# Ledger of designs, part 80: designed miniproteins, single chains, continued (5)

Each design is a single chain, and the fold is of that chain. pLDDT is the mean over its residues in the fold that is shown.

## One batch from the design tools (miniprotein)

Design m18762
Fold by ESMFold2-Fast:
Structure m18762 (fold): chain A 90 residues (1-90)
Amino acid sequence: IMELLEKIEELAQKLMDKLPVEEKKKFAEILVNAIVAATDPSNSLEEKNKALDELIDFIRSLLPKLSPEDQKLAEELIELIEELKKKIEE
């Protein structure tokens, strides 16, 4: 899980660097909320999944605004978040 979190943060930072300030700020807020929710042992599986789904939905909303190269980066990030969801369910 820690290795996945580090990779998610790395790819998210790369994607955020390509975004305007407003989108970058929104992305950072959603990302922090999702990571905190996913790693908090007091949160239910449903709450963890909801936070991660909100992050995935936000990234998907950015796809039409991104270059083809950055779209690939965003898709890789979504796949890592989906992998994290599966590991949390174990």
Scores: mean pLDDT 80

Design m18763
Fold by ESMFold2-Fast:
Structure m18763 (fold): chain A 96 residues (1-96)
Amino acid sequence: SAAAERRKENTLRVISYLVENKRYEEAIPVLELAVLNNFNVSLREIGKAIGASVGTVRRIANTYKGKVLSEEEAKKLFLELSVEEGVRLLREAVLS
């Protein structure tokens, strides 16, 4: 549907923005939501995942002019970042 395609485009644009700006702590929850929901994620759900308003997420999706990741690129990145985040959390737990 047109609505599902729009959600996919918006989701990939927000992920691409967060990744380009090295905001990985916010990108990881959005990537998880996207992968689990076949990229059919609402702006409201993205906002909840990153602690932002729907208006802020909509602005990001609408104004981002950088390279937009494909679904395949986003899935690969999720696997890579999930491993890195897991290692980071283990290091923090050991050092605490």
Scores: mean pLDDT 83

Design m18764
Fold by ESMFold2-Fast:
Structure m18764 (fold): chain A 72 residues (1-72)
Amino acid sequence: MKEKQELLDALNTALNNGYGASAKTASGTVITAGPEGRYSIDNPEAQRLLEEQIAKMAAAGREAAREIAAER
């Protein structure tokens, strides 16, 4: 729970700052933004936790994105 929130916050910070930006969690995990919305993580366990959370949010985001795309 605590780690998943820290990882998501760091990922969003890195991606929003653009390609090559990095964000570090309080636990010392580094997330770096890559091209085309890709990212890399210094910690393999953190990567698995983050991917599970992203998959869950992506399912919710697909529905929201369809509504936003119809409006914009």
Scores: mean pLDDT 69

Design m18765
Fold by ESMFold2-Fast:
Structure m18765 (fold): chain A 85 residues (1-85)
Amino acid sequence: SVSDRVLSLLDQLFSLAEQGKLTRGDMRETAEEILELLKDSTDPTLLRVRDLVQQALESLDDSNSIFGFTSALTNLLQARDLLES
């Protein structure tokens, strides 16, 4: 399912985070892929996941945010937790 694929992408991302290897580029690439997968979604849970992923991408692009990385990671973690509920 689309949900399973999104969850798999997020799990791969968080595996990189646990290894201390996660970059802003990894988060941006994963967020963009998830948004493409969810572009035609009408499911309320997937729409909320899409909003969280969009917020993560915006956090990475905010040139004034000293917490862009942490904010993006938090939004992606919330998206994963929502899919595992």
Scores: mean pLDDT 84

Design m18766
Fold by ESMFold2-Fast:
Structure m18766 (fold): chain A 76 residues (1-76)
Amino acid sequence: MEELAEKIVEIALSLPDDEAYRAITELLQKEGIPEVLARRIASEAVTLARRVKAGQITREEFLEEVKHLIEEAKKA
């Protein structure tokens, strides 16, 4: 779980928004998360990455939020 969340954070911070969204959606679907939830998490990750780049939140806060989103999606 930690490795998945860390990889999502890295992708979102390193790639252009469109590429990050696609890569994160594909990664989450490979982990068994339904497409609708995977797209939602990918969209939120891209938005959170923008906030990190703007200095509004920390990378650690971003990572924690992604972990929470993945855990909730797996329970659904």
Scores: mean pLDDT 84

Design m18767
Fold by ESMFold2-Fast:
Structure m18767 (fold): chain A 70 residues (1-70)
Amino acid sequence: MKSLLQQAEDLILRKLEEARRRGETSPATFVRIVNEAIDYIEKTHPELSSSEINDILALAVQRVMDRLRA
């Protein structure tokens, strides 16, 4: 519910939509997008620990999956 969590969710959703438009629908593409989001947060928020970043990404991924399942 923090702005960073919302930004991570939106980033993953946007990258998934872009990949889908390019015809990239494999599980490997999803893993790549999640890793890109982790790298982005690490670079933009160096004050956060790897554990904190992983927690934010885990929640963002869960929210994305919940929206795609509904």
Scores: mean pLDDT 78

Design m18768
Fold by ESMFold2-Fast:
Structure m18768 (fold): chain A 63 residues (1-63)
Amino acid sequence: LTEEEIIKYLIEKYGLSEEQAKEIVEWLKKNYPLTREDAEELGEKFGLSGEEVDKIAVLFVLA
């Protein structure tokens, strides 16, 4: 998956802005591999539920 495809998916599936989707992708690139503590930080920073964070983390691993 390209970064553009991941950004588009985040916008369409989670209702995120383009800016939020780009920040999430950049944050995941810096914090890979993702720990539970990292996932909690992502949720806090972007206002995502634990379930949404888990789904995004799976998407990033599969990319």
Scores: mean pLDDT 72

Design m18769
Fold by ESMFold2-Fast:
Structure m18769 (fold): chain A 75 residues (1-75)
Amino acid sequence: SMLELVERAVAHAKGLLDQMVANKAPVEQVKAFVQQALATLAAMRAQLPPEDQPRVDALIAEFEAHAAEAIAQLE
């Protein structure tokens, strides 16, 4: 389902963020990645039925929190 695809996309994006932090990627590259990932997740959210949107909103919030922590570690 599209919801399962979103769940996998968020898990994968979090894993990529963890690798970027471990590799000490430039903070600007991490910010660009986060911006692109959030845009992709927003587009996927728009394709989901209303009943699945709260779950996606929670996943996006979790990703945003993880991204903020990753950026803070690199600054």
Scores: mean pLDDT 87

Design m18770
Fold by ESMFold2-Fast:
Structure m18770 (fold): chain A 59 residues (1-59)
Amino acid sequence: SPAAARERRDREIAELESQIAKIEEQAHEYSLRNDRDKLLALAEEARPLHERLQKLKAG
């Protein structure tokens, strides 16, 4: 069903956005500590999530 496919995409988008928001919150905390290694690791963790989100939004 096209409607069911849309609901699944919307749910995955919401889950990815939630995960990215949590990583950004952690990145803010490590930024206050000036922990560059942790910031780099979080950026690498966020990259595939951003790529997946972009593909889902593109259709």
Scores: mean pLDDT 86

Design m18771
Fold by ESMFold2-Fast:
Structure m18771 (fold): chain A 107 residues (1-107)
Amino acid sequence: SLAEAFEKLAENVLTDPEAADEHIREVARLYAEELRKAHPDLTDEQVQAYEDSLYRVLREARELLGPEDFAEVARKVAEYVKKHGLSAQEALDLFFREVEEALRRKR
């Protein structure tokens, strides 16, 4: 599930950075699958480009935040998905809002 993907990401970024990279790819893959379902007119190439772009952006967020802050953001998103039943898009929007907030606090 989406919540499980974010929870695994939060756990592994602190304990296994190599596994964290694979979990970032899994989150991007889940979003690409949701995009394909919502827009069946898109080509496989366009869906793959979206997956690769999201994977790159999520990896950059991890590098900019560092493992502890990235894990906190991912954990918060997982909790809100579980408690409030957020859609995939709402969860992603929350993730990037929390990333921006965490980056502002580091300045």
Scores: mean pLDDT 83

Design m18772
Fold by ESMFold2-Fast:
Structure m18772 (fold): chain A 89 residues (1-89)
Amino acid sequence: SAEEEIRKLIEEMRELAERTPDEHARLVLLIGVQEAEEFLKKGDYESAAETLYLAAEAAARMLEHTDPELARRAREIAERAKKLLEELK
C-alpha cells in the first residue's frame, strides 16, 4: 500500500540522517521526515511522498561532493518517493 511504502521511506530517510555527519544535510532529512509523518497522519499520501522526494533530493545535492555514497543513498530514496508520487497522481 502507499501508506506502507511511505512509512518504509520515512524509516530509511531517518536511518540515512543518523549516518549523515553533515549537520545541514542531516537537518534537511529530519525536517523532511517530520513533515512527511504529519502528512501521513492526515492521510495525505501525495504530499508525504512529495515531501520525502524533495528532502532526499536536496540532501543528495548537499552531499554530492563531500560524501558521494550518502548522496547516492539519498538519490535512491528520492527516486522511490518520486515513483510513488507519480503513481498517486
Scores: mean pLDDT 89

Design m18773
Fold by ESMFold2-Fast:
Structure m18773 (fold): chain A 71 residues (1-71)
Amino acid sequence: SQARGQQLIEDSRRRAEEASRIPDLDEAVRELVRILEESVRQASTLPDPALSQQVIDAVEDAVAEALRRAR
């Protein structure tokens, strides 16, 4: 559902922001990769392919921004 997709985006953004604050860069990167993998898996279970892609794109953007901050 749209609400589930939005919740997944919000949760992923929050988790990525938290992970970007981990002082150890290697640990931060590992956590961000884990968040991306988990979020993509969950998005792939959404019945609407367009919503699934929208969620994946938003999560990828959030993780990429967090990675730029962590570096």
Scores: mean pLDDT 84

Design m18774
Fold by ESMFold2-Fast:
Structure m18774 (fold): chain A 77 residues (1-77)
Amino acid sequence: SALLDEAIRLTGAAWGSKYGAETVEKAVDELLAKFPDFTEREAELLKEGAREGETTPLEEIEARAEALAPAVEAAAA
């Protein structure tokens, strides 16, 4: 789902803004190695988001996530 992909990317972006892309990429690689339910695609989306988020204000990322939340909730139901 394009909405779920964007939600994952925004999650990565928020982490990238707070912790830096390199830190998030290392954490995501550890999650991928340890948890079989965590997919390579989710890892790719989180890393892509983290790289964008490192240079994006956290407030902008949070505003995008808030705007998307109702659509993501509807898609998950």
Scores: mean pLDDT 82

Design m18775
Fold by ESMFold2-Fast:
Structure m18775 (fold): chain A 94 residues (1-94)
Amino acid sequence: FIEELEKLIEKAKKAKTMEEIREVVKEYIDLRLKKFGVELSEKERELMVESLLETLKKEAKEIYGEESIENIKKVLIKKLEEEIEREKNGSVSS
């Protein structure tokens, strides 16, 4: 799980378009669903991806003042790094 999150951070750093960011978000959601043994329909997974993307855009604007690809990437990378830290500490998982 941690190794997969680290690979997603590297993908996020290389992302230059919203489509590439969406791909990272989708892989992140799929990793979490797999980890927690949750089965969702394709439609439900797409809704989760859209919801998280909207959250990332909103946070980018609130934190950095602009809803740019660069700022959205910063928010996404920070969330992935925080997830890795929680896994290492066991604070939110078992």
Scores: mean pLDDT 77

Design m18776
Fold by ESMFold2-Fast:
Structure m18776 (fold): chain A 76 residues (1-76)
Amino acid sequence: GTLAELYIAQLSVEARRAAALGLPDFAAEIQKLVEDSKAELEKNKDNILVNSEITQRLQKAIDEGRARIAAAEAAA
């Protein structure tokens, strides 16, 4: 397992939490990012620079998603 694979798994969990909190559009956004990132990783599996960039985007998405979910949980 790579760091990117770990982040994809974490985003998949966050998407389920967002859906459970009544944020289907946000859940769909996270799911699309997961699908797009998996496709990019498969296409660029031998490109270390691209893999690093994807990993950084995923980490940023996790941080931003965590904040949005925390705000939604406080409002629910």
Scores: mean pLDDT 82

Design m18777
Fold by ESMFold2-Fast:
Structure m18777 (fold): chain A 61 residues (1-61)
Amino acid sequence: SIREEAARIVEEVLAEEPADTPIHDLVALAVRRYLAEHPDASAAEVQAFAREVLRLLEERA
């Protein structure tokens, strides 16, 4: 599911990036990874993924 993929990719991005990386940069990195894994993803799926990533990152702040 999009929620499971968002949780996994957020964990991967946070493990690879410095702790002070801005939220908007983390979202951009997560979206790039998602598009690399899902090249046929629709605009709606990408938007849903980006919203879930942002929600997860805001919950950690």
Scores: mean pLDDT 84

Design m18778
Fold by ESMFold2-Fast:
Structure m18778 (fold): chain A 93 residues (1-93)
Amino acid sequence: SELEKLLKELVELDNQYPSATPEERAALDAKRQELLKKIQDLFSRNYTEENLKLIEEALRNAKATLGAQRDQVRADIAELRKKFEEMEKKKKE
């Protein structure tokens, strides 16, 4: 799915950070922000049980991978999970 592709790109991008130069990291940061915006927008439109499972898997993979930028990844993951919980509450209403 589109969500699955975006989540794979996000994890792959985060995996590139440890070996990237400062100039490369600036480009990766811009791409990361773009991907996160697309993922958040997609959550607003395509909330499903299947998407929940994809997010959970991506969250586990991201947490395992990142060294020096773990705090930023944790913050982004927490924001995505919060968005998911808000959509679940809306679905139950």
Scores: mean pLDDT 66

Design m18779
Fold by ESMFold2-Fast:
Structure m18779 (fold): chain A 83 residues (1-83)
Amino acid sequence: AVEEMRALTLEAARLLGLNMPASEITPREGIQMGNLMMLTGRYDLALEVLRASLRGAEALGDEKTAELARRKLKEVEDLQAEE
């Protein structure tokens, strides 16, 4: 859960030209990268990163971050349904 979230977040950051130390990647950074993927039209990667971030936040008991991930997932899903 957390390890997959870190790997996906690092890949998303790399695609955006951002360098992130793996040790600094939490579910919050995953949600931020997922949001940036959504804003750049990369919906499939946005969904993967956000789903992994949701699972990571739930595993850590971070209910606030998990709720944010659920809201962002719905936003991406709604945008995909429009197209």
Scores: mean pLDDT 79

Design m18780
Fold by ESMFold2-Fast:
Structure m18780 (fold): chain A 94 residues (1-94)
Amino acid sequence: AAPSVDEHILALASLLPPAVQAQVRAMLAAETDPEQRLERFAQLLLVHLLEQGREELAARVTELSREAREWLDAGRPIPEVVARWAAAVRELLS
């Protein structure tokens, strides 16, 4: 089966420190809307990158998140948009 929105988010979260992973799990437990899950995860990632002084990476994630929102506004399926965003962010964090 194709990965769910949660599976994409959790796979990316596995690249982050345990404290951030705990925040991601708490967010996924509280948020049921897949678009809000993507937005809230992107915000958690941005906060982490800024706290690490990774301003250039934070700017790139912000741009990718803007593109994802534009794709969602254009009526693209949420799982497709999340998969594309997650792949781009994973490449950026590699």
Scores: mean pLDDT 85

Design m18781
Fold by ESMFold2-Fast:
Structure m18781 (fold): chain A 78 residues (1-78)
Amino acid sequence: SSGFAQMMLTMGELALNHVKKGDVDKAIKYLQGVKKMSTDPNIVNMSTTGINHLKNGDTDSAISYINKVIDYLKKLAE
């Protein structure tokens, strides 16, 4: 539903905000929330890859995948 996509979008944007602030643990928590709320393999795979990059300290790669999740969710929330 549109409301469910909007909630996931908000969590994705919060994850991005926390990465930019250096708050990796909160960013991972928000991405795990997005992953748990979705059965869409694109959302699950991009969120999982973003989490893995954050855990490995690959911040730029993590931001790239978080932005891919956000862009995908924006299209669903139209």
Scores: mean pLDDT 87

Design m18782
Fold by ESMFold2-Fast:
Structure m18782 (fold): chain A 90 residues (1-90)
Amino acid sequence: MSLIDIKLEAFEKVEEALKNKDIDKAAEIVKETFKKIKELNPDWSEEEMISAIEQFKDFVLDLAKNLDEETQKKVEEKMKEVEEEMKKEI
C-alpha cells in the first residue's frame, strides 16, 4: 500500500470520528497511521518523519475548523499531545 493510500484511508476515518465528536478515536487513528508509516518507511530521515507528523496534525486541525469552538479547542490540545508522543517515537 502506498503512503498516499494510507494517508487517504486515515483521513476518511479521522473525518468520521470527528463528525461523531470522538476526539480520542481520531487521535488513536492518527497514532496508528503514523506507526504504520514509520514501519513501512524505515529509511526515511527524521525530518521526513517530522514533516509527516506535522502534515497529519494540520489536516486534523483543518477538519476541526468546521466543528464548534469547544470541540476545536479539545482537538487542538489532543493533537499537540499526539504530536509530542509521535516525535518521541522517532
Scores: mean pLDDT 79

Design m18783
Fold by ESMFold2-Fast:
Structure m18783 (fold): chain A 78 residues (1-78)
Amino acid sequence: MEEAYRELSGLARDAVDAMRAGDEEKAIAYIDRMQELAKRNPELVELAKAMLEDIATLADGLGLKKVAKKAREAAESL
């Protein structure tokens, strides 16, 4: 559980860093990995949804519409 939580938090941080760098493709890849991790660890689903919603909000603020849409779709799929 703690290892999977740490991995999820790391992926969220990496996604935010990619967004700040303007790398939409890399940010989307990290979002996909967060979604996969949450599906394999049901205890993390609520936390992953919250993190993905925060990522979508940040992406909207940065004008990264594809990242924002992907993060919302990932959160809704969990």
Scores: mean pLDDT 85

Design m18784
Fold by ESMFold2-Fast:
Structure m18784 (fold): chain A 87 residues (1-87)
Amino acid sequence: SVVDEVEKLAKEIKENAATLSLEELEKKVREMIELISKAKTLEEVKKAAEIADEALRYVLNVKGTEETLDIYVEAAKEIQKILDEKA
């Protein structure tokens, strides 16, 4: 399921939070957003969004930089757009 695939990416991000480059982080975040966009129900989007948000907040706690915060903010905007489109 979309939720299972997002959970797998989120786990990978959290396990590698200290060592991930910004490019690698952005790539994995884009993969999560793409998966969330493919979810068929608002409930699936919400569950996947919660998992993605938790992973990104974890990265901010491990390596809180302006660039990491920007990635979080942009991801949150794109996920909100998907939620609005599925509503």
Scores: mean pLDDT 86

Design m18785
Fold by ESMFold2-Fast:
Structure m18785 (fold): chain A 89 residues (1-89)
Amino acid sequence: SGEWQAVVRVRLRTDDPEAARRVAERLRRAAESVPGVLSVGAEVAGRTVYVVITAEDREALEKAVEAVFREARSDPHVESVEVLAESEL
């Protein structure tokens, strides 16, 4: 089967751009640590961080999304985390 991709939106409680950058970097590393993940992008847009994950299969993608949710929930700057899109490529 083909590669799988997810877009995760993380909303922050703060408008501090340095806090947003640190959150984005932590989330990127959490997703990248999962076996079967092919690429991770983390982008800051105001008070929102978008994490785009591409994985070799759906199981690896689901584990990577779970890792992002775990890291996001451990961060006091995070207000909410949600999956915006998940698709086979």
Scores: mean pLDDT 90

Design m18786
Fold by ESMFold2-Fast:
Structure m18786 (fold): chain A 65 residues (1-65)
Amino acid sequence: SKAEKLIEKIKEEIRKYSVIKGDIAFSGDTVYVTIDKVNEKKEQELIEKLKELAKEYGFELHVFV
């Protein structure tokens, strides 16, 4: 339930800035997300926002670009 809600929010945020290149994966308490390359400033803003979202749901986030 929490993981599903987090996935939905991550997808929504990424769609505003970039495209998901693969699946969103979970391993233990860590969420792994792959995104398309965007401009560096927007990429940093997106990654920070995604990390805060994951933290709210009790997960750590790792982003691949």
Scores: mean pLDDT 78

Design m18787
Fold by ESMFold2-Fast:
Structure m18787 (fold): chain A 87 residues (1-87)
Amino acid sequence: MSPLEKELERLKKGLEELLKQLADSLRAQGYSAEQIAAHLRAAADWAFREWRAYLSKVYSEEEVEEAERRLRELIDELLAQLEAELA
């Protein structure tokens, strides 16, 4: 597995844990499923921007463009899964 692929796996796992913890915290506070979904989307958007900035310091432009595409897909998949779990 390439260094970039390992990095993306690490970021995905970190985001999944972050979003699950955030959802659990908001649920415990009595937020609605709609409100929780909005907070998860905001957190994911922030994480994406930070990760893009980080990767651009280490990887080539082509690798960063591919990483951006893959990160968007991973974020969309995680958000869809978590929103489905909120019912």
Scores: mean pLDDT 79

Design m18788
Fold by ESMFold2-Fast:
Structure m18788 (fold): chain A 77 residues (1-77)
Amino acid sequence: SMSRIRRQIDQMRQDIIDSLPSNISDASITQLQQLQQIIDYRIQIYRDRGSPQSTIDSLQQQRQRVQRIIQQRQSRS
């Protein structure tokens, strides 16, 4: 069923997150970009499910942290 396929995809995304280094600042730019896409997808799912605003806000804060790390690494100082 479609719900089973969706759960498998969500598990694959979780496996990617679990494969990240313990310190997110040590992750590659590619891994950080993949993490941003996963967070954006989760925000959309939680909005569609009517999840609490606090949960959505937490994910948005995580997205902002990841974006900051990417920007820091891409900055030429």
Scores: mean pLDDT 73

Design m18789
Fold by ESMFold2-Fast:
Structure m18789 (fold): chain A 57 residues (1-57)
Amino acid sequence: HMEELKQEADRLEAEARLLRGMAEVSKKTDPEVGEQLQKEADELEKRANELREKIES
């Protein structure tokens, strides 16, 4: 029952982690790009976290 929600949350979390890592690295080379990536990662992470809290509760 939670498998589909878990898969979606897991995917969002993976994408958020990837973007966050890229943002941290990009900030050293191009701060503007890094900041943009960090914001996108934060939004995805928040969405994934909300989904996970729903299925884990």
Scores: mean pLDDT 79

Design m18790
Fold by ESMFold2-Fast:
Structure m18790 (fold): chain A 85 residues (1-85)
Amino acid sequence: SEIQELKRKASVLFTSGSILYSGGDFAKSLGDTATAKKMYKEAADLYSQAIGYLQQALSLDPNDEDIQKDLAIVQEQLEKVKKEI
């Protein structure tokens, strides 16, 4: 379904963003604050894209509790990574 495809796209972007967030934390642990900030910014961009796809999915089914829950999780991760930038 269209909703499942949008959720899949959001999931891929969220996973990619989380890898970059972890990479940023690793760079920061090594004292490479410039690389860490770059990775955090890239993670934030991917999380923002994932939110966009989840919002599109919600527009197709506004009462889908799973999408609402996924959206809240991605929004929380975006807020956290933005504090690192």
Scores: mean pLDDT 93

Design m18791
Fold by ESMFold2-Fast:
Structure m18791 (fold): chain A 83 residues (1-83)
Amino acid sequence: AEEERERQRLIEEASFLVLTDPEKGLEFLIKAIKEGRITLEEALQVIDDAEDVRLAFTYGDELKEKIRQTREELKKRLEEEVA
């Protein structure tokens, strides 16, 4: 129960960081994975969910494509760092 609540808080904090400061969000996720606090799958889901939020509140195809590009770059960097 305590560990589950801590994991939920970590995911919430990571989501906020990825939305507001992608570089800090990426660093936070990498550290959390290396510390065994979350899985790579959970971290990739945080990036996907944050991107979906950005897409939902973004208008214009050009801006949406930039958001999708940023998501793929963040996911690639995360996978490379933890491999």
Scores: mean pLDDT 79

Design m18792
Fold by ESMFold2-Fast:
Formats: structure tokens, sequence, C-alpha cells
Structure m18792 (fold): chain A 71 residues (1-71)
């Protein structure tokens, strides 16, 4: 993805409540694992963990890192 694609995805995810954000991040982590993107999956899992704690800023940071790993 381009930087613009990453920013668009981040804006969409930031609009979610913490529970929805955690669920969405868990879903993209599973998809990344199924496609063999293990590093991206690890970042998305960390993002989901922070979202569950209500730390949206860190959740979004790890989401960006996961998207960067997807290329």
Amino acid sequence: PTEADIEQAVEVFKSLDPESLASALESVARAAEEKGNEKAAEYFKKGAEYAKKGDIEKAVEYFRKGLEELG
C-alpha cells in the first residue's frame, strides 16, 4: 500500500469504537497470517491488544506498522 492508502485505512479504523477496532485488527491479523504475512499479523495482534486496553493511539501505531509490512 502507498502512504495515502495507509492514511485512509487508519482514518477509517480511528472512527471505530475500541471494541470494534480490536475486532477489526484481529480480523486483519488472521487474514495476514493466512496469506503468510507473519510480521504484519504480529503488528495487527499488538494493535488489537492496545485497542482492548483503550490505547487507541498505540493501536493505530501498530496498525500502521502492520500495513507497512504488507508492502
Scores: mean pLDDT 80

Design m18793
Fold by ESMFold2-Fast:
Structure m18793 (fold): chain A 67 residues (1-67)
Amino acid sequence: EELYSPTGKYSKDKKNTIVVEKLYEKGLIDENDYVISAPGKYSKDFTGKVKVKVLRNGKVIEVEVEL
């Protein structure tokens, strides 16, 4: 029942959101990228396609990930 905000930087020291964790796991972001938006909140059991906006060195890119 934990809902995760799909924003933030990947961190090894803190619990990541499911969206940030999956993006990092798939190599779509690194620890310097910032996820600035994705729709909704997600539980750890969420499955589906999510479009997210990522800030990389001042540039906004859009990526799609399957959770």
Scores: mean pLDDT 66

Design m18794
Fold by ESMFold2-Fast:
Structure m18794 (fold): chain A 76 residues (1-76)
Amino acid sequence: SASAQARIEAAAQAFLDRFPTLPADLQEKIAEALERLPDEQSKTLLLAYLNEAGELDGLQGVGDMLDSALKQLEEG
């Protein structure tokens, strides 16, 4: 739905706003994951999930979510 998409886009934008403040190693891993995604919607969803993980568990949450996303990209 349009309301669900707006929430996803808002969360993704919130993560992009904080992205330059992240450790360099984490920025590189996120950039790699984004390059591997086939479309803009998939990239937006990843950013939204990373934002939620960061709000719940800080940098550890971001790292754990990113590792899960990269594993999903490898598995199909």
Scores: mean pLDDT 82

Design m18795
Fold by ESMFold2-Fast:
Structure m18795 (fold): chain A 92 residues (1-92)
Amino acid sequence: NIDKAIDLLREAIKIAREAGLPLVVKQLEKMLKIAEEAKKKGKVTEEELFELDILLGMLHISAAVERLIGADEEAIKKVQELANEAVELLKK
């Protein structure tokens, strides 16, 4: 369900903003734009799924960088969980 994925991405953005994870927020906002565009069309294209997988990879790299500079590990893990769940929902 695209709506469920959008809700998960919005929650992830909220947590990332509250935790001060600007690099992670940037990737999540790009993922949210793709999910919102897919909702307008009523479907997720193969091209959009490929871009989401790349953005999810970039989010994990961004999270690793945020950890190195002392960010909240629990917040990072929760954000990664929500982003992974959102991408899996969009693949269905």
Scores: mean pLDDT 87

Design m18796
Fold by ESMFold2-Fast:
Structure m18796 (fold): chain A 97 residues (1-97)
Amino acid sequence: DEITKRIEELEPGLRQEVAQRYEQGGPVAAADWLVERAREATTLPDKVKAEAIMSVSTRLLSDIFFSGLRAEVSDDERKALNDRLVELAQIGADSDL
């Protein structure tokens, strides 16, 4: 279907940018960038692309969160990551994405 195709087209680029943000600023900085991309997606006229960006962003942020649980990150960082995951989910819900 069209959403699956857009996910396959967008995921490699978003994954690369997330990895770069993680390298530069750590997991919370990468998570913040994903939340910003999701929020921007809600304003797109192309709703299939918006849904694809939301799906990829949710998956990548979940990957960061669960990697953070295994890594030696602070309790404050874990809370920050959880708060961003919740925020991303709320953006999707509020936008019917």
Scores: mean pLDDT 82

Design m18797
Fold by ESMFold2-Fast:
Structure m18797 (fold): chain A 59 residues (1-59)
Amino acid sequence: MSASEELRAAVLELLEENPLPTPEQLREVAKRVGESVETVEEAYYEEVTARVLEKARKE
């Protein structure tokens, strides 16, 4: 997979195991995929935002 695909897959796996991952877990993912912590945080916020929007529509 490309680096971006690995990053997204790792973030999704982390969210499935822990919906509120710690900063340390985000750093570990960043080191594993060879990206910056900021890039991992950005991908994480995108996934969290998508989940929040899904839940907000189910009122």
Scores: mean pLDDT 73

